# Designs tried in a protein design run: designed miniproteins, single chains. Part 22

Each design is a single chain, and the fold is of that chain. pLDDT is the mean over its residues in the fold that is shown.

## One batch from the design tools (miniprotein)

Design m743
Fold by ESMFold2-Fast:
Structure m743 (fold): chain A 82 residues (1-82)
Amino acid sequence: MEEQKKLADEAIKHAEEAERLVKEGPENQDRAREHALKALDILSKFPEFADNAKAIKEQATSVEELVRAVRNLARVFKAHVE
């Protein structure tokens, strides 16, 4: 409804920030994880992405894997809403 585009933009920004933080160094792992989890929380509110978001939360074994999976899901989501 209202603000769905803003939620989409926020999820994409969090996913991109998580990827940037991971690339900058291992000292940013906690912040990268926080941004990735925020992106997943927003994505889980969209029924067509909720199952994928849940699977990523359950299967990711490292921050790098979590961020990669979230980035890939956010790319699919961006294509879906555009």
Scores: mean pLDDT 79

Design m744
Fold by ESMFold2-Fast:
Structure m744 (fold): chain A 100 residues (1-100)
Amino acid sequence: DEEEKKLEEAKTEKELYELLLEAVEKYLDTLSDEEKRLLLELLGMSQEDINALIVKRDRESLRKFVDLLIDRIEEESLPDKSRFETLKFVIRGLIESLKL
């Protein structure tokens, strides 16, 4: 699996962040516009950022969404879990869900 190889070969948080952006974008593409809107609102995105992401496919709005998602996940993770390990865990879950 090419996506799993990319995940295992990632050495930096920056590399994991780029993989997370790709996985999240692919996940969002499986959802309807209504489902995307509800998910983005649930995670606390502004209406302006939601519209930019759904209508324009704006990369900055996608990065903002991913940042909110990471923050939410880190709030739920154990204090000893590193950011690198948290990112890797989330990306693997998305890859498995999408069968990328």
Scores: mean pLDDT 74

Design m745
Fold by ESMFold2-Fast:
Structure m745 (fold): chain A 83 residues (1-83)
Amino acid sequence: SIWEEQLERAEEAIREHARLVGKLLGLSEEEIERAVEEAVRKTRELLEKREKAGEYVSEEELIYEGSLAATDALLRLAEERRR
């Protein structure tokens, strides 16, 4: 479906963004993947809520929201490593 295709493309973009940011923060591949999983989950929840409301959501909105969630998760992981 169009919803599944949008989520798949958004997940790929979010993962690429998280890898770039995670590497800059010195995080491991496992830590980066954990942040991606959290971000993708939040992106899926947004997509499902919009679909149930009968609203179209853009790929750009999903990528934007997911990238913000991934960045937040990565920054939290980097901060925890200093504690």
Scores: mean pLDDT 83

Design m746
Fold by ESMFold2-Fast:
Structure m746 (fold): chain A 88 residues (1-88)
Amino acid sequence: MELRAPESVTVKEGSTVKLPGLLFGAPTQRATLTLLDENGNVVAEKVVDRDYVITLENVQKSDEGTLTLVVETEDSVNSAKVNLTVVK
């Protein structure tokens, strides 16, 4: 299995960003999506049945950096890195 996410995302301060994860080589199944900041803190978490999209609302300049999207299913754990840039 391979998890893909956008390598780089630029968003305006105060905006909502949706980060899609695409899991290749596996059937669609229930998953826990976790978004980690560069220090390993959980900034968002969601349980989904099919749509592997996690949303970060009211993005601030302090949210800028390398985020890690983790997709955990019953059979696997996969991760992908996203570089988030926040502009004013």
Scores: mean pLDDT 79

Design m747
Fold by ESMFold2-Fast:
Structure m747 (fold): chain A 71 residues (1-71)
Amino acid sequence: MTEEELKAFGEEARERTLEAMRLLEEDPQKGQELLDEVREEMNAASEEEAKAGLEGMNKGAEEFQRELEEK
């Protein structure tokens, strides 16, 4: 993968993690299913893709924590 593709992979993981965390507040079952899907993709990914994805997931979770602090 190119550096740009790895960055895009991480950004997608960030957005999907943020969406899943928000969904957990409204529908815990669906939110957990989405989180499980993201984790399965990370487990099936190459080492470089998994690193970019985990970094994205961490950023998504951090953004969700900031949203909770604003409430």
Scores: mean pLDDT 79

Design m748
Fold by ESMFold2-Fast:
Structure m748 (fold): chain A 66 residues (1-66)
Amino acid sequence: MITPEEAKRIVEGAKRAIEEGDEVAVANAMKDLGVTREELLELIELYEKGEYEEAAERINEALKRR
């Protein structure tokens, strides 16, 4: 189970990868979390709104699907 603090770290890394155009890092984040690119973008939006607990909940749901 991922904590809100861990979710924040993961989402920050993914946001930077997208901003820098690092498609390999983006693909690795998607694979590690078990999410689509669309779901990853939704997580970044939640982070930008300060919804860290909601982001953690969505990541934990994705991990349960694996």
Scores: mean pLDDT 77

Design m749
Fold by ESMFold2-Fast:
Structure m749 (fold): chain A 80 residues (1-80)
Amino acid sequence: SELEEKAKATIEILKIQKKTLEDYIKRSNDIKEIKDRLQALADRLEAERARFEKENAPEEYIAEVEKLLAEVQKKLDEIE
């Protein structure tokens, strides 16, 4: 379905963004920039989760976004 294709595409983009940020964190000591980028990704993940719920996306895709959000929130907490 179109909703499933869009959800899959969104999740893939979010996974790439998370991976790119993780690679940045490994090579950067700019704590403020790291926090700002983690917060921006967390905000996006929350927005996409809410959008998936509103559009009645399959629970599997909502769970995947929630998992990514939890992992990003944990990284943000560990830096403080």
Scores: mean pLDDT 86

Design m750
Fold by ESMFold2-Fast:
Structure m750 (fold): chain A 85 residues (1-85)
Amino acid sequence: GKLTEERVLKALATYRQLAGVSPSKPLNKTDLVHVALGAGSQSCADAIRKLSDSATDLDYARAILSCDEFGVHALLYWLEHGKTK
């Protein structure tokens, strides 16, 4: 189905819970780049690298949606599961 900002924000909220990142703190850009690379999502890693250190979850969601479709789906899976298995 069509990916939405809401769908990506839900995955980021799950990632925050699994990684123990408070909703009051910005996400760590370097950690998310590493997650994207682990997922095989080079285009997503490159899009995330362009964000500021103060980027909001919405900024991350929009950057992720600018990636190739396969890379977005792979990254969402890794955000929601935090592992290869």
Scores: mean pLDDT 81

Design m751
Fold by ESMFold2-Fast:
Structure m751 (fold): chain A 104 residues (1-104)
Amino acid sequence: MMSPEELLARMEAAVEAGDVEAFTDLVVQAFVAYPDNEELQERIKELLKRLSEEDQKKVLENLTFVGLATKNRKVLEFVLELAKELNLEEVAKKVEKAIEKLEK
């Protein structure tokens, strides 16, 4: 598994390239390898904020899909908090429904 520093370096490259799929995959890897690394999670939030609003929505929707498919509540909670911080109300509602679906 990559170190947090290597994951962040690759995430920065993906953000600069506008590579939504690569960025999403690296975020998933970060939550699998380092689920409680709050410093890494804050750095991920700052990198996501550098994307366009359209690409932010795509990343958060893709992370919602992966979080639901893998039953990873921590990914879904991270996405919900970030969607609220970015005022992406439609994304936040989709994530809330995904979290409720995991509880059933």
Scores: mean pLDDT 84

Design m752
Fold by ESMFold2-Fast:
Structure m752 (fold): chain A 95 residues (1-95)
Amino acid sequence: MEAKKKLEKGKEAFKKGDYEKAIKYYEEAIKIYEEELKEKGEEDEETRRGLAEAYFNLGKVYRAMGDYEKAEEAFKKALEIEIEIGLRRMKRGLE
């Protein structure tokens, strides 16, 4: 999956201290996951998990850079997606 490859490249860039490159790869992964979610339907839990992981890792990069406002925004997005996954699982359990 192309988005997953971008996510891995972002993780490698972050480990090397290349924060600008890490941000770029995570933003590319987010765009691909958002497009996949639109195409596959909003119920695709695997795509939602990938999107949450990309936002969480983006938040980690911004925090490492001292950009706490952008870090908080990214972490909030990741948390919102995880909550959405949980709510969708509950709905399926009630069906």
Scores: mean pLDDT 82

Design m753
Fold by ESMFold2-Fast:
Structure m753 (fold): chain A 93 residues (1-93)
Amino acid sequence: DLRAESERLHEELERLEEELHKIVGEDTPHLGVVDVLEVGREGAIERALAVYKKLFPDLSEEQVEEIRRLLEEAVRLDERLLELAAEAERLLS
């Protein structure tokens, strides 16, 4: 069930955003699909990290590494959501 899998992936993304908010606060930039589509996985992660480092210059190395881990997981989930969207479009075509 593509819908059920999509819903689970969205719930996991919300969990990752909550973990990120515990490190940097609730006004953080969204972990989104747009950057992955523009610059790929590595580019999206590095763009997001650059923004977090600029907004929160006092982040410890451990906090930066935890943010990187959360971003890598979020990008993986975003890529899976894109795959499901493409499969759904193909099936509906």
Scores: mean pLDDT 74

Design m754
Fold by ESMFold2-Fast:
Structure m754 (fold): chain A 81 residues (1-81)
Amino acid sequence: SMSLEEKVNLVEKAALQALLDALRAGLSGAEAVARVTATVTEKGAELDIPEEVLAEMVAAARRGTAAFLAAERPDAPVPAP
């Protein structure tokens, strides 16, 4: 069986790939955040990550994606919290 750490690492890799794919596709900041958080939720569910850990990962992915977009594209629209 896979450890929780290995599962978290796989979700983080999927999230980063989703962000890069969204940026390559020219998606808006809001669309990029939505795609990344959807990927974390879907992959986390597939790997049976505990709900409390998955909720924190989704929150972290949302914060990280928003922070990255603010640094790279400060005028890009960001969805309200």
Scores: mean pLDDT 81

Design m755
Fold by ESMFold2-Fast:
Structure m755 (fold): chain A 84 residues (1-84)
Amino acid sequence: SAAEEARLEALAALAAADPALRAQLLAEARAVLANRDAVLAAVAAASEAEKALGRRSLELAARVAALAGDDALAAGLRALRDEI
């Protein structure tokens, strides 16, 4: 939904300004990537709206990872996004 997308964008903006929140978001992003097969299995049953939100979430997390200098994490998150 628009509200969920706005929430994700707000969290990404806050993470850009807050090192503690950024570290927490990147730890969650690493856990998502480590559990890639489970994420893809869950997404296979998801609606198109849920898939779009998932892709947006991964792209925003990738931008935060790149901002932190973790280009490998950013690339992995974008690769997972493209699988959805």
Scores: mean pLDDT 85

Design m756
Fold by ESMFold2-Fast:
Structure m756 (fold): chain A 109 residues (1-109)
Amino acid sequence: SPEELVAEAERLRAEADKLIEQAKTYIENGDEDKAVEYLKQAATAMVRAMALYASAGRVDESLELAEEGIKKFQELADLARKNGMDKAVQAAEEAIKTLEAASEAIRRR
């Protein structure tokens, strides 16, 4: 049902927020490899949540999630750059591109 799709999207959105907070902690603690892993997991969870919102007809929530995610990944890219973590910067920038591409695809539907 649309309600079940929204509930799963909201679960994945909450999961992505926790993964982003963990990625930030790993960047601050100097663990670049874990920061990259958590950044990639967060982006995957956000894209899945966006797809579920869109499938439920909740296009505005899907696009809002993309916009919020892009802002959060930009903040993480800036933090990683300050810590000299080139791989984490790249992972965050790839997450932004992925969310931008998903947003573009949803807007054309």
Scores: mean pLDDT 92

Design m757
Fold by ESMFold2-Fast:
Structure m757 (fold): chain A 81 residues (1-81)
Amino acid sequence: AALQQALEAFEQALESADTEAAVEALKAYLEAGGDPNELLPAGDGKIPLLNRIIAGTSDETREPLVKLLLEAGADPNLLPK
């Protein structure tokens, strides 16, 4: 419940292009014990949280969010080449 609410707030912040709110929501998710390598449903497959950020954010917003995930232990090999 709490982790899902943090992810929902994060998605809302991305839609609103609010970098500060997105950073706060991601921090709340990670502090609550969220998995930085969590796989989210996407169509008929699964997409890592890191890949969702890359697909759904501008360059300015993406940089701080990617740094937060990598510091929390996200796998950099999940990044598209």
Scores: mean pLDDT 72

Design m758
Fold by ESMFold2-Fast:
Structure m758 (fold): chain A 89 residues (1-89)
Amino acid sequence: MEEEQKKKDEEGVKLIEEVTEFALKSTDDERIRLAAEYLRKGTKIHVAAAAVALTAVGIGEEATESIAKSLSPEVAEAVRKAKERVLEA
């Protein structure tokens, strides 16, 4: 059980990092399209990834903090670091 959760957390962190890099290199239209696709998937990690992408266009900051509180500590930390990176860019 704990090993499966660790793997899911590692996959979640990787997804958030990949979305952060994508958002930093993307247009606002591409960020919004990615966010829409991930919101359609509806899992907590995909909603968090969508919130990071939307934070890069100035509308996801509150949603990013809200969803981070519902994630594991490792994934929540990755989401908060992603938020900081896209806000500083």
Scores: mean pLDDT 79

Design m759
Fold by ESMFold2-Fast:
Structure m759 (fold): chain A 66 residues (1-66)
Amino acid sequence: SSNEEVVEQTDRAIKELENEKKRYEKEAMEFERQGDKDKAAQYRSKAENLVEEAERLRKELNGFLK
């Protein structure tokens, strides 16, 4: 069904965002180990932005399924 396709596409997009978030979190931890707190904060901000994007997709899907 069209609903199944939308759910699968949204789930896949969210998983991609989660994977990219994890990469940025690893980069942030590496910069923190090096003592570069400014770069660590920047990469954490990038990860947070991806969380917000995933939340937007979840809200859109929830609205569609109403």
Scores: mean pLDDT 85

Design m760
Fold by ESMFold2-Fast:
Structure m760 (fold): chain A 100 residues (1-100)
Amino acid sequence: MSPFQEEVVKVLETAMARIVALLDAAGLPEAAARVAELFSEAVKRILENPEEAVSVMEELGRRVLEVAREAGAPEDVIAAIEAVLKEAIRRIKEIMEKQK
C-alpha cells in the first residue's frame, strides 16, 4: 500500500472505531456491525480507485447516518456521528490536496 493509501485508510479506520464505539455505547451493536461492514467496503473501493476517496467517503457518510437513524440512535449520537464523518472527510480532502 502506498503512503498516501495508508494515510487515507488510517482516517477511515479511526472514524469507523469512533462511530462503532458510539453505537455500541447507545446499545445498538447490530448497527455498529453494519457500519463496520460499510467502512470495510469503502476501504476496498478507495484502494481500487484512490482518486475517488472523497466521493466514496461522502457516500459512506450518507449510508452510515441512514443506518444509525433506522436503528433509532438518539439525536446526540447522530450529531456525534455527523461530527466524526465531517472531520474524516476534511482530513481525506487535505490528504488528496497534498497528492495533487
Scores: mean pLDDT 86

Design m761
Fold by ESMFold2-Fast:
Structure m761 (fold): chain A 99 residues (1-99)
Amino acid sequence: EKEKEKKINEVLRELSEKLGPLLNEIVDILLETDPEKAKELSPLFQELSQAIADGDFEKALEIIDKMIEKVKDNPKVVELLEKIKELVKEAEKKIKEIE
């Protein structure tokens, strides 16, 4: 139904709006503390954005876990990635309730 599609698109838009500032904060922290790590994570940020756009939340969560592993020495970045992970899980739950 067109109405279900609209609700799903609204959840994805809200998720994107919430994730943008958090991802930007992570990039800013890494550029200040470990610019080489920022370069290493760049393709994972692109893959995460694509997975979310595709509605592939399992893939998105897998990418987030990989990012956490790569930055485990930076507790503030880990905290921000955990917040992103929870937002992705909440969006997945909302979409499953719509479907």
Scores: mean pLDDT 83

Design m762
Fold by ESMFold2-Fast:
Structure m762 (fold): chain A 59 residues (1-59)
Amino acid sequence: NAATEAGRAEIRAIVDDVVARLEASAQKYLAEGNTEKAQALLARSDAVRAGGDAQIAAL
């Protein structure tokens, strides 16, 4: 229904914003040769995506 679709869109928008910021930071650290920080940010990005998918699935 419209409320469930709105909820999915809201969760997706939040996830996409957070992931984009984390990936941008990771790319910056990769360009600087800081692989450890880049890997940590990419792992956090994956966790955010998984959490968002779980919340959408629960709707």
Scores: mean pLDDT 86

Design m763
Fold by ESMFold2-Fast:
Structure m763 (fold): chain A 70 residues (1-70)
Amino acid sequence: MLDEAIERALKSPEEMSQDEVAEFSRRVAELLAGLPPAERKELALRVMNAIVKGSKEEGEAVIEALEKEL
């Protein structure tokens, strides 16, 4: 689920505003707060890389998939 959402976001490159990126970054940090530091850093980088390259709709799909993975 999460890997599929990430792949879809990466295939649909769209420029997202800095405010939208900041909001997604906050949501990802909150969702990953309970994970060990190494796992949190790896997932945050992978998820945010997909979100910033995709559309807002694909970013929402990535967040939903991440919530279900955790």
Scores: mean pLDDT 76

Design m764
Fold by ESMFold2-Fast:
Structure m764 (fold): chain A 67 residues (1-67)
Amino acid sequence: MSEANLAAAKVSARYAERAEDREQVEKYVDTGMASANAITDPELRKEGLEAIERAREAALKKIEEAE
């Protein structure tokens, strides 16, 4: 169960990083956060949340640099 939720969070993080606009980034971040928060193992939950946070920062930086 926790492994599937961690995998889902990491997939959502990758989609967020590839998103073209803020609304898409927020959608994927919200989905990833929901998956990560469903993880009962504290260490795996932290890993999922950190992956989402890093992807969000990277995606927002890319969008801010867009013309």
Scores: mean pLDDT 81

Design m765
Fold by ESMFold2-Fast:
Structure m765 (fold): chain A 78 residues (1-78)
Amino acid sequence: MSEKELRDEIYRALADMIYALTKIAAENASTPEEKKKIYEDGIKMLEKLLEQARADGVSDETIAYIEEKIKELKEKAK
């Protein structure tokens, strides 16, 4: 595995973890307000990850993958 391939895999794994933990936390939220805040916090973490991924020169496919996770959480943050 090349350093580039490993970097792409790490960013995908981090995106998956942030996404999964955000969903689990939101499912355990006591109020609609808490649930919305959890999704908003998860979106901010993924947006930070996306900026780091772009700076690190990961593949366009990996960038698109992270963007899709952000989009899915934005749809849930209603």
Scores: mean pLDDT 85

Design m766
Fold by ESMFold2-Fast:
Structure m766 (fold): chain A 77 residues (1-77)
Amino acid sequence: ALAYNNLGLIYQNQGRYDEAEASYLRAIELAPEDHEILENSYNGLSLVYRAQGRDDDAAKAQAEADKIVFEELKALL
């Protein structure tokens, strides 16, 4: 999972947005309960989608990342 998240970031930095998307989605699939990987992968997807002009998909990915942060904060209460 972490390796796919890192691979997504590498592809994103290379402008290989389709491969970056696939790698981030794979990281999410493999670690659905790892809040750090989920937050980083959804943030990465949001940036990739925005770079592609996919603003609705970017907003949805950002909302998923924000939800994970909220769930972490709620667990501290």
Scores: mean pLDDT 80

Design m767
Fold by ESMFold2-Fast:
Parts: C-alpha cells; structure tokens; sequence
Structure m767 (fold): chain A 64 residues (1-64)
C-alpha cells in the first residue's frame, strides 16, 4: 500500500535526521506519524497529508 510505504519512508528519514531535530520537533513529528497511523484505515487522505507534511518538515531540517 502506497501510504504504508510513505510511512516507512518518513520513519527512515526521521531516524536518519533525529540528531538535527529538537526534542520538541521530534515529539511533534512522532505525534503526527502516530495520528497518521491511526487514520490510515478511516481517513487515508488525512493520513497521507500528515505523512507528507512530516516528510517535508524533516527534509527542510536536513537541507538546513
């Protein structure tokens, strides 16, 4: 499933860039991923949007 692949990609990016994130940013990203996982079966569109937001945020931090 495409959404599960996006979740895995987000988790990998988070793991690789964890040292660049503040504890507060890490907590916020983890909360968004948990919410996305909860929504995967009920609101896949919201889940996808949350995962894409997380990926974009991590990439922005990694690029800085």
Amino acid sequence: MELQKLMADAALLLSENRAKLTPEQLAAIAAKLAEAQRLMETDPEKAKALVEEVIAEIKAVAAA
Scores: mean pLDDT 80

Design m768
Fold by ESMFold2-Fast:
Structure m768 (fold): chain A 88 residues (1-88)
Amino acid sequence: SIESLIEQAVEHMNNAINALKAGNYDQAEKNANNAKKIGFELIDKGEKNKGMVVIQGAEVLKKAALQKTIPDYLVKALNKPIKKQDLL
């Protein structure tokens, strides 16, 4: 279901955030990629706006993981977990 996909995207994004905070950049990239795949699945199922939000968020997390550098604005954001409501 769409709701199950959103919950899975939230889980992968929060796992990526936790991995970034721990310096586990490879794990952060893997979770960001998993969230991005779910974003494309949401688009394919007609949820274009929700899918785009997931993809954009996942790309930000993936970039931080690949660069092994977290920008100051993202450090503040990473202190708060992503919730399903943030994607509604």
Scores: mean pLDDT 82

Design m769
Fold by ESMFold2-Fast:
Structure m769 (fold): chain A 77 residues (1-77)
Amino acid sequence: MEKIEPEKILDYLESKAEEATGIDPISGKPIIGGAVTVTLNSGNSFTASVQSLTAHLLSENPKDPIDGKPIDVSNFK
């Protein structure tokens, strides 16, 4: 599996970004700026800010904030 570079993940998420309001489940803070609604292979969906989601996906072990299951980058292709 080709390793996705940080800039490519950010660009992908920014291309899906829309205006949203609410609490970011990754950071626990209000969403500021561009946000993306993600639907994972598990069927779980959540809305997070582009910056917090990008940082989370680039972490050592990114997990779904809803159920704690691992997220792989294939969910974002």
Scores: mean pLDDT 70

Design m770
Fold by ESMFold2-Fast:
Structure m770 (fold): chain A 110 residues (1-110)
Amino acid sequence: SLEEKIEEARRLTEELQDVFMQLKKAVDEAFPGDEETRKLLEEAGKLLSNLDLAIRFNDFKTAAKYAEKLIEVLEKLRKHLVEKNAPQEILDLADRMLELAKRILEVLKE
């Protein structure tokens, strides 16, 4: 049902926010002063905030747009972290965020 899809999108977005906070902490500890990582995380955080608001207001078209942009930013972040030889723990957090963002997009497009 539509209500079940809304609840699933909200649940996934809350999980994505938790993983984002874990990734931000791990990156701040491992790569203090990395400006590129900081900028990508700030952009991802803004998109995630906008995604959460759009879902809360049942604006699924706008939410899907923010999810697509978030996926693009997270793919750039993942690539940058690989190039910096980030610990596997940090890469796993970035991969989990990508998995959750893609799943949110699938739910929003159904």
Scores: mean pLDDT 90

Design m771
Fold by ESMFold2-Fast:
Structure m771 (fold): chain A 73 residues (1-73)
Amino acid sequence: SAALEEAAREQARGVVELVRKALEAGIEPRSDDPESEEVLRRVAELVREGREEEAVEYAERAILEAARRELAA
């Protein structure tokens, strides 16, 4: 549990950093996976609003949910 949360937090920070850099370059982040695209869209909205801490929390939650679904399958 704790290890999964730590890994998800690290991934979330990386995703938010990449999204921030993409938006600074005028690029909208996209994904061929609809679930991932929805997450990227919400993260981009939060980053545009200067709400980077909330973007990390949102991404972490989404990553944890996806990981838990795969581990339960």
Scores: mean pLDDT 82

Design m772
Fold by ESMFold2-Fast:
Structure m772 (fold): chain A 87 residues (1-87)
Amino acid sequence: MSNYYLQISQIYQQNGDQGSSLSYLGRSYDLNGDYLSAGDYYQQSGDLYLQQGDTSSASLNYGRASDNYDLAGDTDRSQQLRQRSLS
């Protein structure tokens, strides 16, 4: 049934907050067990926050991307995003 986080993502997109929108898309896919897509959206969210100078939100989203790539079995990307989360 309707994923609540998809609705939150659309609200943030309407408000021009693409970083938060992508973060909530990642959470939506994570809850559905689509860990690869979740990791991709969290990484994109982290990249946007980093471009905005929000290093704390970028770090959090890179950490979430790392966790999701690990769950997807993509250990190489998981390790790369973990390093970005710590930087």
Scores: mean pLDDT 84

Design m773
Fold by ESMFold2-Fast:
Structure m773 (fold): chain A 89 residues (1-89)
Amino acid sequence: MTPELLARLEALAREGIREGREKEGVREMIRLLVEAGAPRELIVGAAKAYLALLAREEAPSPEEGRALMARRQAELDADPEAVVRRILA
């Protein structure tokens, strides 16, 4: 992670994400990480956070949300590049 990328991520966090726009903010963080050539682990971590927010929106039940997230986590672990491409599409 470069100091410039870290500064951009910190600015986004400090400015805050309006209620109901958290997933858009995380999606932009993923875009910035990909553009900066960040380590795969960091990009995957951000993608996991995005998928968790999306699962909560798609499955309001916590139990269903956990099951959906577990499935998406397995997919992310198997093919992180494909999952990241879908998030940014």
Scores: mean pLDDT 71

Design m774
Fold by ESMFold2-Fast:
Formats: structure tokens, sequence, C-alpha cells
Structure m774 (fold): chain A 86 residues (1-86)
């Protein structure tokens, strides 16, 4: 799922495994390996890690919200999280 892919991408980038990170991005985004390498080179490992950490923090806040609420917003968040966990 997308959340699992974000966690694996973070692990690869933290270990400076640029080639593994590029391969994962290519598979997840449906782009060429060359394009994935260009994305990593243009953004930089530090900026990509910051973006991943922000996304993971937002996912955790969404999980906390749906644990404490049963309104229409909570139902919409739950549906989106289920799509990301596939």
Amino acid sequence: GDIAALLELKRLLENNDIEGAAKLLAEVLGISLETAREIINEEGVENLLAGIDKALAAIEKAKEYIANHDDEIAQEIRKKLEELEK
C-alpha cells in the first residue's frame, strides 16, 4: 500500500540507498527508473525525507481523528486511509 511504500522509501533514503529508492519510486508511480533518479537528484534526499516525514505525520493525525470521531469527516478520512493502506 502507499503507506508501506512511504515507510520503505524513508528507510532506503535514510540508508543512502538511492538506487533502491529510485526503483521503488518507479514501481509506485509507474514512471521510468531514469525519471525516478532525476526526481531524487532534483529534490535531494533531505527534502524528500522531510516531505515523507510530513506525510507520515499527517497520516498519524488522520488516524487519531477517526479513532475519536464518527462524523462525516471521519468517514471520509477512513475511506482515504483504507485506499492508502491497500
Scores: mean pLDDT 80

Design m775
Fold by ESMFold2-Fast:
Structure m775 (fold): chain A 82 residues (1-82)
Amino acid sequence: MEEVIKELKEKVDETIEKAKKDNLSAVDAQLLMDKEGAEIGKIAEEKKMSKEDRNKLVEYYEEKLKELLKEAIKRQEKRLKA
């Protein structure tokens, strides 16, 4: 189970990294993360992940998403002020 959680967290990190490299808007970043979250949810159910492990994974996902959105907004603000 720990290996599955690690694999899914790595997938989240890869999606975040791609969004940052592509300089996605907050809207596009949200859409990309929503797709990833849906896939993660399906894998967690298929692997019969415990409620505790699912909650940890969801918290990790939500935290990373919030950071990504804040960065996207700040990048847009800096471009407008430059």
Scores: mean pLDDT 77

Design m776
Fold by ESMFold2-Fast:
Structure m776 (fold): chain A 99 residues (1-99)
Amino acid sequence: EKKEIEELIKKVAAKIFVDLYKDKEVPEEHKEKWEELKKLAEELTEEDIEKVLKYIIETEGNEEAAEAIRLLVEGDPEAPEKVERISGDPGVAASIRAA
């Protein structure tokens, strides 16, 4: 169970990274890693996303955090700002956009 969730979290993170870079030139030094992340993102299903979101709600009880992660996975341009608001840490949105 835990190993399955950890693998799905890695795929969700890969999807978020791919979505953040989809309209940007990938630096030459990161192209190999970019192709690896694209492969992981392609394997992610809606059921996988729902499993990760349910895990976050069950472990932290924070539905707003789960919603922010969903928006990031979908490539919503406002998702970084929502994550910043949830974290209460100024600069989180800038850090996500810089990734």
Scores: mean pLDDT 68

